# Designed miniproteins, single chains, part 86

Each design is a single chain, and the fold is of that chain. pLDDT is the mean over its residues in the fold that is shown.

## One batch from the design tools (miniprotein)

Design m2976
Fold by ESMFold2-Fast:
Structure m2976 (fold): chain A 95 residues (1-95)
Amino acid sequence: KKQEEALKAVAHVIRGVGALLDGRYEEAAEHFSEAAKIEEKLGNYDLAGKYYTLAAEALEPVDPEKAREFYQNAAKSYEKAGNLDKAKEMREKAK
């Protein structure tokens, strides 16, 4: 069960990287955000924060408002992980 979800998250990350390399920024962000949601459900909050950060970075060139929402999601995930330094960094980027 958990292994199947972890593989889905990895598949989304691979597809997200592929979309990013092709300049398909909205698709890249969607894949990274799906990977982050899966990792949150698995309790892997540091990985979720990292994947929300990738989604935000992918969207900055095309949708900076949506990118800020993903930085807020990344900050929340890092706070749940106890990674307060990364949470602070992501909140700064969301401003």
Scores: mean pLDDT 88

Design m2977
Fold by ESMFold2-Fast:
Structure m2977 (fold): chain A 89 residues (1-89)
Amino acid sequence: MEEAKKLFEEGLKALGNGEPDEAIKLFEELLEKYPESEYAAEALYYLAQTYKLIGDNEKAIEYYELLLEKYPESEYIEEAKKELEKLKE
């Protein structure tokens, strides 16, 4: 879906511009409007990464665990598991 892709790309641009709050908003909008898109699992992954970037490790863990729960067949599952192990080590 081009709309889901656009929200995802705008979220990444917000991160590149040093606007993590805007990135969070865009990734959350993608997940609310397009939970079945091919970008949904990736948006969850970057949402967790963004919370980790701003120092909210509890929210980062929540979103990585949500990714494992809601998108268990996603290609991002291995990456999410590695990030969770790093946050617990």
Scores: mean pLDDT 83

Design m2978
Fold by ESMFold2-Fast:
Structure m2978 (fold): chain A 100 residues (1-100)
Amino acid sequence: SRLELERKIAEIAAEVLKETAEKLPESVEEARKALLEAAEYFRKAAEAEDPEEMERLIAEGVKKAKEAEKLIKESGDEEAIKVLEEGNARLRERVAALVA
């Protein structure tokens, strides 16, 4: 139950982060790359059969997502910040729907 929920959250994170990365402007290409790497870690986590490996992959995905967020915020690019905030809102909404 909990493990299945964590897998579904990882799958949602992979989809939302990939979509968010694709919407980012060229001014934050390094952040786009970091978000795509984060999405790939979450995709692998969703497919992992070993719980320890899943947790490790989630940790790497979170690390890359935080790196991307820092790069976007430090850029001062208002379009990139808006795309990130909209992506975060979609992630929260989709995760909330899983537990409703």
Scores: mean pLDDT 88

Design m2979
Fold by ESMFold2-Fast:
Structure m2979 (fold): chain A 63 residues (1-63)
Amino acid sequence: GQVPQSVVDRYQQMLSQAPNDSDRQQIQDSYDRYRQAMRDNDITRQVGATIRMIGIGIDIQLQ
């Protein structure tokens, strides 16, 4: 399937808020896994990648 625009918007927001290259890389890796899972129609991997992105976003806000 196609990546929802809401996920793309969230990804761009998280990249803009990332304080360092390590956090940016983790956000990019999570988004790439989500995109691949969408192409493969792997719902479990889609959920896992989304949870990972949310966790990274929370960690950034707590720093």
Scores: mean pLDDT 72

Design m2980
Fold by ESMFold2-Fast:
Structure m2980 (fold): chain A 96 residues (1-96)
Amino acid sequence: SEEVELVLKTLERLGFSPEEIEKFRKYAEGALAGDDQAAVELADYLVSIARLFGPFLTPEEVEAMLKVVEEALKRVTNPDAKARLQRAIDELRKLL
């Protein structure tokens, strides 16, 4: 998706390695396919990004991250995965 591509470009801009960016891509693709474990990994990763890199993110980049998490939340069924994604949404919204 366009939002996933923008998040990957954001990680590249922040200095993440190609290996780390590829790992994120797999979490995002898995979560968007409804994989509960990938959604947990995506959520924890984005919470870490929001906490460590929040001041270095643009509003447009934060909105792209939010759209990815909100879409994953619609597609997963596991309550723990949903709770982790909601935590990521809450942390990202603090940056807007």
Scores: mean pLDDT 88

Design m2981
Fold by ESMFold2-Fast:
Structure m2981 (fold): chain A 70 residues (1-70)
Amino acid sequence: AERVADNAIRVAEKFGLSAREAGAIAGLYGKLLNLSKEEVIETARYVAERLGASDDQIEEAVKLAEEVAK
């Protein structure tokens, strides 16, 4: 989870991605690494918070990460 979050943050910062797009990346990494739903949610929330997202943007990022991880 920690390494996934760090990679997602680094990619988001390098490419100027939104919290929503960072959430999608967290979901994709979660699926590739077979993370639990809870770990995917935690990772997406952490990445969005680190990017300075609002509560609404964090919620959107989490929902997108869950959908991508399915």
Scores: mean pLDDT 74

Design m2982
Fold by ESMFold2-Fast:
Structure m2982 (fold): chain A 60 residues (1-60)
Amino acid sequence: MTPEQQKQLEKDIEASLYLMQSSVYQLASRVAAARGDTALAEEYERLSREYRELAEKARA
């Protein structure tokens, strides 16, 4: 594998990890909302969005 191909693979892995984290926070937000923890649900929703942005930047 060339150094450039390895760099691209690293970026793709990083983006995938951020997307997984975003999904975890999205699920946590829904669970918190179902339990009536609206403040916690809002915080997890913001974290989910932030990690989605990080995933997009990692692929750029």
Scores: mean pLDDT 84

Design m2983
Fold by ESMFold2-Fast:
Structure m2983 (fold): chain A 115 residues (1-115)
Amino acid sequence: SIEEVKEKLKEAVEKDDYLSVVFYSTLLKVLEGKEEELYKEYKKKLEELEKTAEENHPILGIVYALLGIVLFYLGKYEEAVEYLEKAIEILSKTEPDSEVLKELKELLEEAKKKA
């Protein structure tokens, strides 16, 4: 629910957990119907980061995760699978203890069932 996502976002902010903040902020905006706007924003961000970031940099893992979420809620499940798999590969190495990693794995399983 929107209220549950708001509570998780508040907890992430209080803990200064940046990965959880950006994850739950994105999920909240998607639930508010902003998925097309977010897709354009994050796609542009990815194109800019691919020019400057080294392969498998943590920031790429974050942007892949955010695009995967947005694509899932746009109903583009095959594309969501590709980005979620890339995100999980990077973030499993950089943020192995993150709660977000569990959420991404659950979303990936749902995307694979709908693809």
Scores: mean pLDDT 84

Design m2984
Fold by ESMFold2-Fast:
Structure m2984 (fold): chain A 75 residues (1-75)
Amino acid sequence: MLDLDQAIKDLEEGIELSKSSPEARARLLIDLGEYYKKKGDYDKAIEYYREAAKVGTGELKERAELLIEQVEKEK
């Protein structure tokens, strides 16, 4: 079975390790938001997508903003 709680924990650790790369951090924040969305925690998913939009640039920022809009419509 897919352990979403373990996946979330691994991603949170990855974000801490990616301190030197805003692009890598933005990607991990988007992934973390997607896992919280799968868990049904839409509020946390939106929070992580917002953080990804703040630290990401260009295409990653636009993707995070689009994901926020999509989750808000499903909420």
Scores: mean pLDDT 76

Design m2985
Fold by ESMFold2-Fast:
Structure m2985 (fold): chain A 93 residues (1-93)
Amino acid sequence: EIYKLLPSKSNAVSLLLKAQAEGKISPEEAAKLLRERGLASEKAVKLIEAGDLAGAAKEAAPLVEKDREAFEKDPEKGKEVEERLREIDLALK
């Protein structure tokens, strides 16, 4: 699975990469959602648009670690990340 490169399957990037691999969302729509929600670097978004799902997952891995640190150091930022993840999950249904 593509998101084996990401430690958390609940992460927005891994959810979008899975949906893209399953044909539920286009690369362009996945990139748009990540860009609008600020959930990935521009480099990772460009890799998703190019269809390089493995490259995008590797670029997103440091962001997963930073998100975890944000939860511990700033609970309000952690809540914001959780809310964005929930919105992405709902958009994929």
Scores: mean pLDDT 58

Design m2986
Fold by ESMFold2-Fast:
Structure m2986 (fold): chain A 74 residues (1-74)
Amino acid sequence: MEEEILRLIHEAVDYLRQGDFEKALEKLREAAELAVKYNASEKTKNDIIEMAELLKRLYPEFKEEVDEIIKLVK
């Protein structure tokens, strides 16, 4: 499961590099939901939070959706 979560985080990074922030947010949300469901490591949860904070800084219009992802993982 950790490998699948990390894969989703990597997909989110790839979408951010492509400028597809909506898809990046979608993949990050999927990663967060799996991290909570399967009780992922604190490092993996922190990686999700760091990506979420980066997305929020680059695209403030998604602040509410990103904050929900952060709340989910905390």
Scores: mean pLDDT 82

Design m2987
Fold by ESMFold2-Fast:
Structure m2987 (fold): chain A 102 residues (1-102)
Amino acid sequence: MRITNFHFRARAVSPGEVETELVTEDSDLKTTTTIRQRQTADGVVERETVTEYADGKKEEEKTTYRASDINPDVRNTDQLGLSPEARAAILRVGEVEVESEA
């Protein structure tokens, strides 16, 4: 996975409500992953992940969890930025052979 473009935006919408947006472009997979998280005043976190492929195909995934159930592990923040394809490639790093002869 090679990240060529990175954009992070955070916005306070109201007291206790925060929106964050992370856009990551992967040059190897030619995908753009947008992760939007919204924390509500009730301590509920809504995360929406949109993966856009080079052919214009989009995959959207929504996950809802409670802030009290989130382990504040900073390393998990990096993992949240990974697309399903990038995660699969990392898991197969011992089996992935790149046949690029240049």
Scores: mean pLDDT 58

Design m2988
Fold by ESMFold2-Fast:
Structure m2988 (fold): chain A 76 residues (1-76)
Amino acid sequence: LLKQKNLLLEALKPFNVDQEDIDAIRNSKNQEEFNKAFEVLSQRYSLALTTEDVNQLTEENLDNFKKIIQQSLSSK
């Protein structure tokens, strides 16, 4: 969980995401809370990412994850 939280926060760092959403992710105590925080974030910013995608987030796919976030935020 901590590793996934840190990777997601790193992926979101280049974008102007609300501190409230960042805090919800950072303060999640378990996988269920983390998934719910991500669902809220994903819905608010219309991210083309699922909770399954974020649960599979690793250092190896972090750059691709960042690209998907950027593409989602640039696409309306």
Scores: mean pLDDT 75

Design m2989
Fold by ESMFold2-Fast:
Structure m2989 (fold): chain A 81 residues (1-81)
Amino acid sequence: SPREKILENLLAYLRGLVEEAKATGDVRGALAAMRTVVETAIQEGTISREEAIALLEEVAAETTDPELRAGIEALIEEIRA
């Protein structure tokens, strides 16, 4: 479905940001990019808040860097508030 494709594309993009952060060490830049993409998608109605949380939880589960993982978990809690 178009919805499934949007979610898969967003997940792939977020995974790409994790890999870039791992390669460059730019955790701050990766988190800022994740925030912008996810918040924009929610504000535009592209995805729901629940879908955004699920995508970020999946990315956090795959993230081995403790600083990046903590930042993603903090972003999840901010979206829940």
Scores: mean pLDDT 88

Design m2990
Fold by ESMFold2-Fast:
Structure m2990 (fold): chain A 62 residues (1-62)
Amino acid sequence: DARLEALRAELRAQGLSDAEIDDILAISRESSRGNIDLEIQLARGYADAILMQRQLEAQRAA
């Protein structure tokens, strides 16, 4: 699916590892029950939560 491959590229560009992306997509796929728009939206939400946590940790360390 071209939209899911575009999402994978987007998440890699944001600094997520392939393992993290695979885990996010697996959870989003299960929760969305075949609704690709919902799957993408949930995956972005999970990614944002992970990136926000990392940014807070980076600011604390700096």
Scores: mean pLDDT 80

Design m2991
Fold by ESMFold2-Fast:
Structure m2991 (fold): chain A 102 residues (1-102)
Amino acid sequence: SAIVKEAEEIMKRAIEEMRRHAERGDYEGAYRAGIEGLKKLMDLAPELELYFIGLILRLIGEALDGRRAIEEGVPPIEVARRLAEFGEELLREALEKIKELL
């Protein structure tokens, strides 16, 4: 219960940070917020380390695709919003996995 409450707070803060950066078109900031959120959640459930590495790699892949989209003329704010939405889904999946374990 206590760990689940801590995980919920980490997820909420990461989502709020990602959205804040995305609203400014700060693609790098949105990316950093998502990665830090996933890392903090991983620290709460070390037994899920490989699962969390998978989520981190998925977010990195989305970020690399987003960088390519910006190079091809997509506005940074649009890419930042897509990244924040994708990161939110990963953070929610991570929380559900922690809840299943605990």
Scores: mean pLDDT 89

Design m2992
Fold by ESMFold2-Fast:
Structure m2992 (fold): chain A 78 residues (1-78)
Amino acid sequence: SKEEIEEIVKKLEEHLKGLLEKIKSLPKDEKIELAKKLLEVLEEDLALLPSVVEPELAEKLKKVIEKYKEELEKLIAE
């Protein structure tokens, strides 16, 4: 359902936002290390999405993951 898809997307967004804020609070060396590890996990998740979820949900989840992937890449580049 539309409501179910919206809830799943919202939960992922909230989860990733929380992880990003936690990572940002760490000392620089630990921050970069954990940001790189999370980036690797998100890249793997993006590759798996089309094979595990329906296209509409996959596209919305991909958008959220790509957003946080970009934020992690910016954090590493600092």
Scores: mean pLDDT 84

Design m2993
Fold by ESMFold2-Fast:
Structure m2993 (fold): chain A 89 residues (1-89)
Amino acid sequence: SRLEELRREEERLERELRELREKVARGELSEEEVKEAQARLQRRAAELALRRLLLEGRLSPAELEELLALPVEDERVQEALAEYDELVA
């Protein structure tokens, strides 16, 4: 199931975010490593959120492809992420 695959990836992201927070708290990462890890995880989180919107019928496959080609900071991506936040609240 696509939903089960997405749920497993979401759980993995949550685990990676917790691990990053723990490493930061322990002083194991430089400021640069933290920024790189945050950027990577932010991009991954955005991709998973957009995939969730597709599966919930809130986004078409064509719209997903367009948004995935844009940087996370793009207003169109941020608008879609706001819709995702409302969906999971």
Scores: mean pLDDT 84

Design m2994
Fold by ESMFold2-Fast:
Structure m2994 (fold): chain A 94 residues (1-94)
Amino acid sequence: MKEAEELLEKARAAEAAGDLRTAARYYAEAGILYKKLGKYSEALEALQKALALLSEIGDKALIAEMLGEIAEAQGRYEEAELMFKKAEELRKKE
């Protein structure tokens, strides 16, 4: 869990520096790691921060990917599959 905390620290530093894309990447990585560890509350908090930053950037494919990760963390696997498929389609059309 030291690894997830280190990712959150890097995310906060990037966010403070105005590097929204790097901050979103570290928040997403921390959230995915917390999800793998079964820490769904911490996962959702980190993934939602990544989603907010990606929404500010306007990267539709990454937004759909984060919505999929959030749905998985909530146990909503059908919605997660739909969002991951949407992210893949958006990447091919961008």
Scores: mean pLDDT 85

Design m2995
Fold by ESMFold2-Fast:
Structure m2995 (fold): chain A 109 residues (1-109)
Amino acid sequence: MTEEEIDRLAETLADLARDLVKRYGPEEAIKLFEEAVREGARAAGLSDETIDKVIELFRKAVEAAAKGDYDKAREYMREALRILASQGDDAFRRFVAAFFEALGRKLEE
């Protein structure tokens, strides 16, 4: 994964955080991301320690977005994506695919 790809995905995730906060509020937005992260992690075979770190960063990003600190939200998403990228390209791809599939299913209701 290139830094440019990580940056673009971080922007997408920060935009999603803003939209979820606007639609559902910050607490439900955090829950939706936690559920999607857990589905992604199952597909990628991630450790519980890695899952907990990624969930914490997504939570911080949603909290930043809720406060209007959009630059901070993007930075937390970039940190989460770097952790995921460190697990290898194959694991990263499986995580991202399962994450967006899980999130998309919830957003269609």
Scores: mean pLDDT 84

Design m2996
Fold by ESMFold2-Fast:
Structure m2996 (fold): chain A 77 residues (1-77)
Amino acid sequence: MLAEERELTPEQQAVLDKALEILKNTPPDPAVISVKVLSVVGNDPAVRRKVAEAILEKFPDNPNMVFFARLFATVAP
């Protein structure tokens, strides 16, 4: 059991997959990524947390992307 996986609905999983494709195909610019990803993910804290984790895994050495990921994750109450 090394899974960071949390239970997502099929609809949440589809939104996450779309957000991950945006991250894969977009340059690591927080301004561009925030506009594109927020338009897809909205205010779902579970999906936002998963996207933030993916950003941290993909861009651990990019301080602007790490800062954006941290802010994106803080939507959860």
Scores: mean pLDDT 72

Design m2997
Fold by ESMFold2-Fast:
Parts: sequence; C-alpha cells; structure tokens
Structure m2997 (fold): chain A 65 residues (1-65)
Amino acid sequence: ARRARDKAYLESLPSGEEVVKFLLTTRDPAFAAAKEAAEAGDLAAASEHLRQLGLDVAADKVLAL
C-alpha cells in the first residue's frame, strides 16, 4: 500500500524539480539510492534508480532537468 501510494505520487508530480525535492526530503529507505544520487547532483543516476522502481515518468522528468 505505501509503496504503491509513493509510486503514484511521484508519477503525478508536474516537474523533475519536484521529484528531486521529494527525493531530498524523503526518509523512505526504498528511495535511498535515488536520494544519494540526487544529493550528489547525479540526476542521470537518480533517474536510473527511479526507472528501476518502475517510475518511468518521474525518471524522464528528472533526466530533463
């Protein structure tokens, strides 16, 4: 339930900047790898980690930054 909710939420965000903001503030360990990549400024790695979670739309928005 929680993971499905988080996936739906991330896919609904209107911009890659908002996806990155979620990653920087989240404490969910499922996003730990994407969060570390975003904190390092590696948006390509953050996008790839989101894609591996099945969040292709959110991943594309991050990569477009």
Scores: mean pLDDT 77

Design m2998
Fold by ESMFold2-Fast:
Structure m2998 (fold): chain A 90 residues (1-90)
Amino acid sequence: SLKERAKEVVERVIEFAEKLLKESTDPDIKAQAKAVINAAEMALKYIDLDNWEKAKRYLRAIATQLEALSKKYPEVKPLLEEVRRVIDEL
């Protein structure tokens, strides 16, 4: 289902951001990673509540943050594309 795909994509966003938070020595990257985790946790909360309007707002915030991170971490681009696809299907 779309709900299960949305949750899976958001969980992968959290995994990526947690890896950056653990491995980066750059305080700006750590701050960006924390912001991504916070937005992703809010997205999961609203997905579980079937509040798709609020979920979509947090998914858009995630997409914006991943786009900025993709300049330093091009490996995030496929994940960003999956987030955008979920947004488009909502």
Scores: mean pLDDT 90

Design m2999
Fold by ESMFold2-Fast:
Structure m2999 (fold): chain A 87 residues (1-87)
Amino acid sequence: TLSRTEVHRFPSAEEALAALRATLAADGLEPEVSEADGVTTLTARREEPVPADWADLSGATARVEIRATITPTPDGAEAVIETTVTD
């Protein structure tokens, strides 16, 4: 299992949501979007073949889970993106 966390800042929560949706769509992912307490959460999941350069993984498919949280800030919005890859 590989886990990666990225933090991105945006001029607004609306721009953050649009950018994340566009990025996920470019990767063939359709996110589930929910809002609670002013925070927007996007969740996307896919299964894909393990790349040929992952030599230690034989014939497996990797599960990719992406969870992004968008929190409004006085200067715009902050997006925290957590990506987990499990085979």
Scores: mean pLDDT 73

Design m3000
Fold by ESMFold2-Fast:
Structure m3000 (fold): chain A 89 residues (1-89)
Amino acid sequence: APVLEVEEIRTRPDGTIELTFRVSNLEGEQVYLALRRPGETTVEGAGAQKDASGVATLTLSVREAGEYLVLLFVDGQLVKELSVTVTFA
């Protein structure tokens, strides 16, 4: 099964908060991460292709701290959810 991990949370000088995710053990071709608050629509999304080892690294950006759900899609199918608390770093 795919493994979804938060590698880094960083605040940029412009106040944008960047979240870097590592997805490993990918069996599909296309990976897409969607970031949303519970009960809300997607606020950010990014796609990538996996490398030859089955790993993808993706960066998503938000402008507000708070609790988010990260949804991992592989080849258009939802395969994993991760709860992330975003703070200013």
Scores: mean pLDDT 76

Design m3001
Fold by ESMFold2-Fast:
Structure m3001 (fold): chain A 84 residues (1-84)
Amino acid sequence: MQETLSDDQVKELVKDIIDRLIATNDISDVEHLRFMAFENSDDADVLAFMLQLIQQAIETNDAASPTVRRLLQSLAAGLQRRLA
């Protein structure tokens, strides 16, 4: 699905999803991020920003469950491979 969202709107949406994921430990938000990263966007700048936000969320949110942290790390590794 292609959307006419601005880069800033996409960035805010990604932040909101990550914040909810960390607060609720709801793994369905990881699938939403995966959909946005791999099935819904091929823009390198957006993917690079998403990678940075995920890495920052992992580093700053020690309260995240091990399952959520592992899924975010897996998604970050996938984004790094796609950007290489």
Scores: mean pLDDT 69

Design m3002
Fold by ESMFold2-Fast:
Structure m3002 (fold): chain A 82 residues (1-82)
Amino acid sequence: SDEDIEKLKKNNLTDEQIANFLRNKAISLTLQKYKDLPIREKLELASRLEELWKNEQYDEIYSLLTPEAKEYFDKAKEIEKK
């Protein structure tokens, strides 16, 4: 939520640290969708999401994210642009 972001800013976290937190939250929420998958497959999904982020393949990332995860992803992307 916006209140959570304001709390992170109050704790002297940098924009990069806040963006990393929000990105990790998006990945975590997406992995909850696949909670019944073996740990190896969850780790492979997390690794793939990180690779897609580094390659700026945002459309493919969006296809894998839950609606809640998309909100955190968009907030992370907005903060990284500052």
Scores: mean pLDDT 73

Design m3003
Fold by ESMFold2-Fast:
Order: sequence, then structure tokens, then C-alpha cells
Structure m3003 (fold): chain A 72 residues (1-72)
Amino acid sequence: MNEEIEEALKKLQSLPPVTSYPEFDEEQRALLREFAARFPQDSAALSLAKELVVFLPERARELIEALAEELA
């Protein structure tokens, strides 16, 4: 469960420094959205994962850190 979200986080962190490619952002959003939607239970980690679905570069860093802490 948490591993799937963590995998998405690692993939997001591995994105190139320039995240100006909308197609690439859409693919990452879809991936995280799919993982979040697979979990019927709401929790702090899932809530943070939903935030990442919108993929805001500045907030993504903070949300990734928070999610990593929750998943630990």
C-alpha cells in the first residue's frame, strides 16, 4: 500500500529539474491519482498524496517530504 505511493514519490523526485512539459506532468499526476484512488481509506498519507496530484513544483517538495515521513 504505502510502497506504491512511495514509488510514485521517488519517480516524482527523479523528474528533470525542468518540469515544464505538460505531458510529463500529466503522466505523473495520473500515476499518483491512480495510486490514491486505489486506497478506499482516508489517512494522512493518502491526503498528502492527493495534494501531489496537482503537481505544484514548490509544494511538491514539501508534500514529498511530508509523505515520506508519513510512509516511514
Scores: mean pLDDT 52

Design m3004
Fold by ESMFold2-Fast:
Structure m3004 (fold): chain A 93 residues (1-93)
Amino acid sequence: SLVEAVKELKKAEEEYIKKRVEPSEEEREKLKPLYDFIEENIANADEKTLEEIVKIAKESVAVSIIIIGIALDDLLNKKNIETAEKVFELMRK
């Protein structure tokens, strides 16, 4: 589930913050499948799923940066424009 992937990413990022350490190269590589899954599936998310994802993102600065980054990259590459615009709309609320 896309929502579950975003929750797992939030949990991982919170653990790094709690430990007050930057993730190592190896730990960053461990998270890459989660980043890729989120990036690949966010474009196909319905509005309710996007609202849930954005709600989770708002609870974590790191996850917010990642979700905003995906939306910004999509806009810059002229991909998934409608979904990217909806992400920005939901993030500002």
Scores: mean pLDDT 78

Design m3005
Fold by ESMFold2-Fast:
Structure m3005 (fold): chain A 92 residues (1-92)
Amino acid sequence: MKKEEAQKLAKEYEKYVDEAAKYKEKGDNEEALKKLIKALELRNKLLELLYGKSFDLEELLKQAKENKIPEDASPEEKAFIRMLQALLNSVK
């Protein structure tokens, strides 16, 4: 069922977000960034499965690199973009 697949993707997403946070805490910003990008890929798959639409990952990465946060974005999405910006700035 789509619901079981969605739960699996959601758990993997949370796992990669947690791993990203742990690597960032240890100062391994390169691994943290890799884990966060993997989490974003899983989030896109989850959204496609639930709503039949994925978000443009390249556009989200571009906005993060330009230090832009959409005002209409959800609080969770804004937090994600801020974390991505911090990691991108740390590995430059």
Scores: mean pLDDT 70

Design m3006
Fold by ESMFold2-Fast:
Structure m3006 (fold): chain A 66 residues (1-66)
Amino acid sequence: MSREEMFERVRRHLEENFDLPEETIERYAREAVDIAMALADRGLFDSELALKFAMVFVESDVRYSR
């Protein structure tokens, strides 16, 4: 899975589930991709599982902040 594919997947998920400004959605999507790539790079998770964990972390931050 490419960084661009991860970014679009997270961005769409956040856009569909949260009423947030586009700039905020893009910022969280970038953060989630960076976390997922770091987890996958260390060989602890495959890219799909790493992205799921990163999304849970980012969604928790969004919900806690709102």
Scores: mean pLDDT 77

Design m3007
Fold by ESMFold2-Fast:
Structure m3007 (fold): chain A 81 residues (1-81)
Amino acid sequence: KLDELIFEAEELLGLLEILRGIARIIGDEELAAELDKKIEEMEKLLKEMKEVKDTDPEKAEEIYKEMEKVFEEAVKIFREA
């Protein structure tokens, strides 16, 4: 169900916003800036996913997989900081 994938994508974005918040609380401005870039990338992908979900559901699923990769990269950046 594409609506469920969109919900999951929005949850991934929300988790990155929490990680960015933690970076700001601990005073790591460089980490926060790197997470901001990943959040912007995720927001663009989510917008594209929503635009194509009804016309090209296969592409929407591929975009979700790309969002999962961006999320994993962001989590790695956070862990390595």
Scores: mean pLDDT 85

Design m3008
Fold by ESMFold2-Fast:
Structure m3008 (fold): chain A 105 residues (1-105)
Amino acid sequence: GIAVANKAADTALTALEKAIELAKKAGNPDLVLELEISLGLAQIALALGKITGEEGEAALRTLKIALKTLQESKNLLPQELVAEVEELLSELEQLLAELQSVLSS
């Protein structure tokens, strides 16, 4: 349903925003820029999905962008901040499985 896609998209965008704040706390401006670019690409993907009627596929793409970006970013963060990124990754992985199940039905 559209509710699962909307929740997945919103959670993915929120996770990217939280990752940006963690990168700022770490004092890594290059990582902040990379995360802001990923957030922008995710927002564009969602907007295009809404225009084309492919909102579920756009939400799936947004989750995959967030998962890849956060997985890569945790290797660039101090160990004390890695636990927060891993918590975000776990939530996004659960939503990815749920959304893929809905879209394949």
Scores: mean pLDDT 84

Design m3009
Fold by ESMFold2-Fast:
Structure m3009 (fold): chain A 72 residues (1-72)
Amino acid sequence: MRLTDDQASRALAVVNKLLKTTDSPKAKEIREKLDRFQDGDESSYDGNLEYTELLLIAARDGEEAVRERLLK
C-alpha cells in the first residue's frame, strides 16, 4: 500500500487519538507495548507491528475501521 505524507500524518493523528481514548483490552495492550518499546524494551517490538497495521488501516479505511479493530 502506498502512503503519502498527508495520509501518514492523518493516520498517525487518528491512531494516536483512538489508542489514547479507546477503553478496550486491545488498545491498552498496544499502548503498553509502544510505551515499553520507546523506553528500550526490545521484547515489545510486536506493539510496533500492530501500530503499523493500525496506521495502514487508518490511511486506507479511516477512523471507523481502526475503532472496530481496537474493539475486537
Scores: mean pLDDT 73

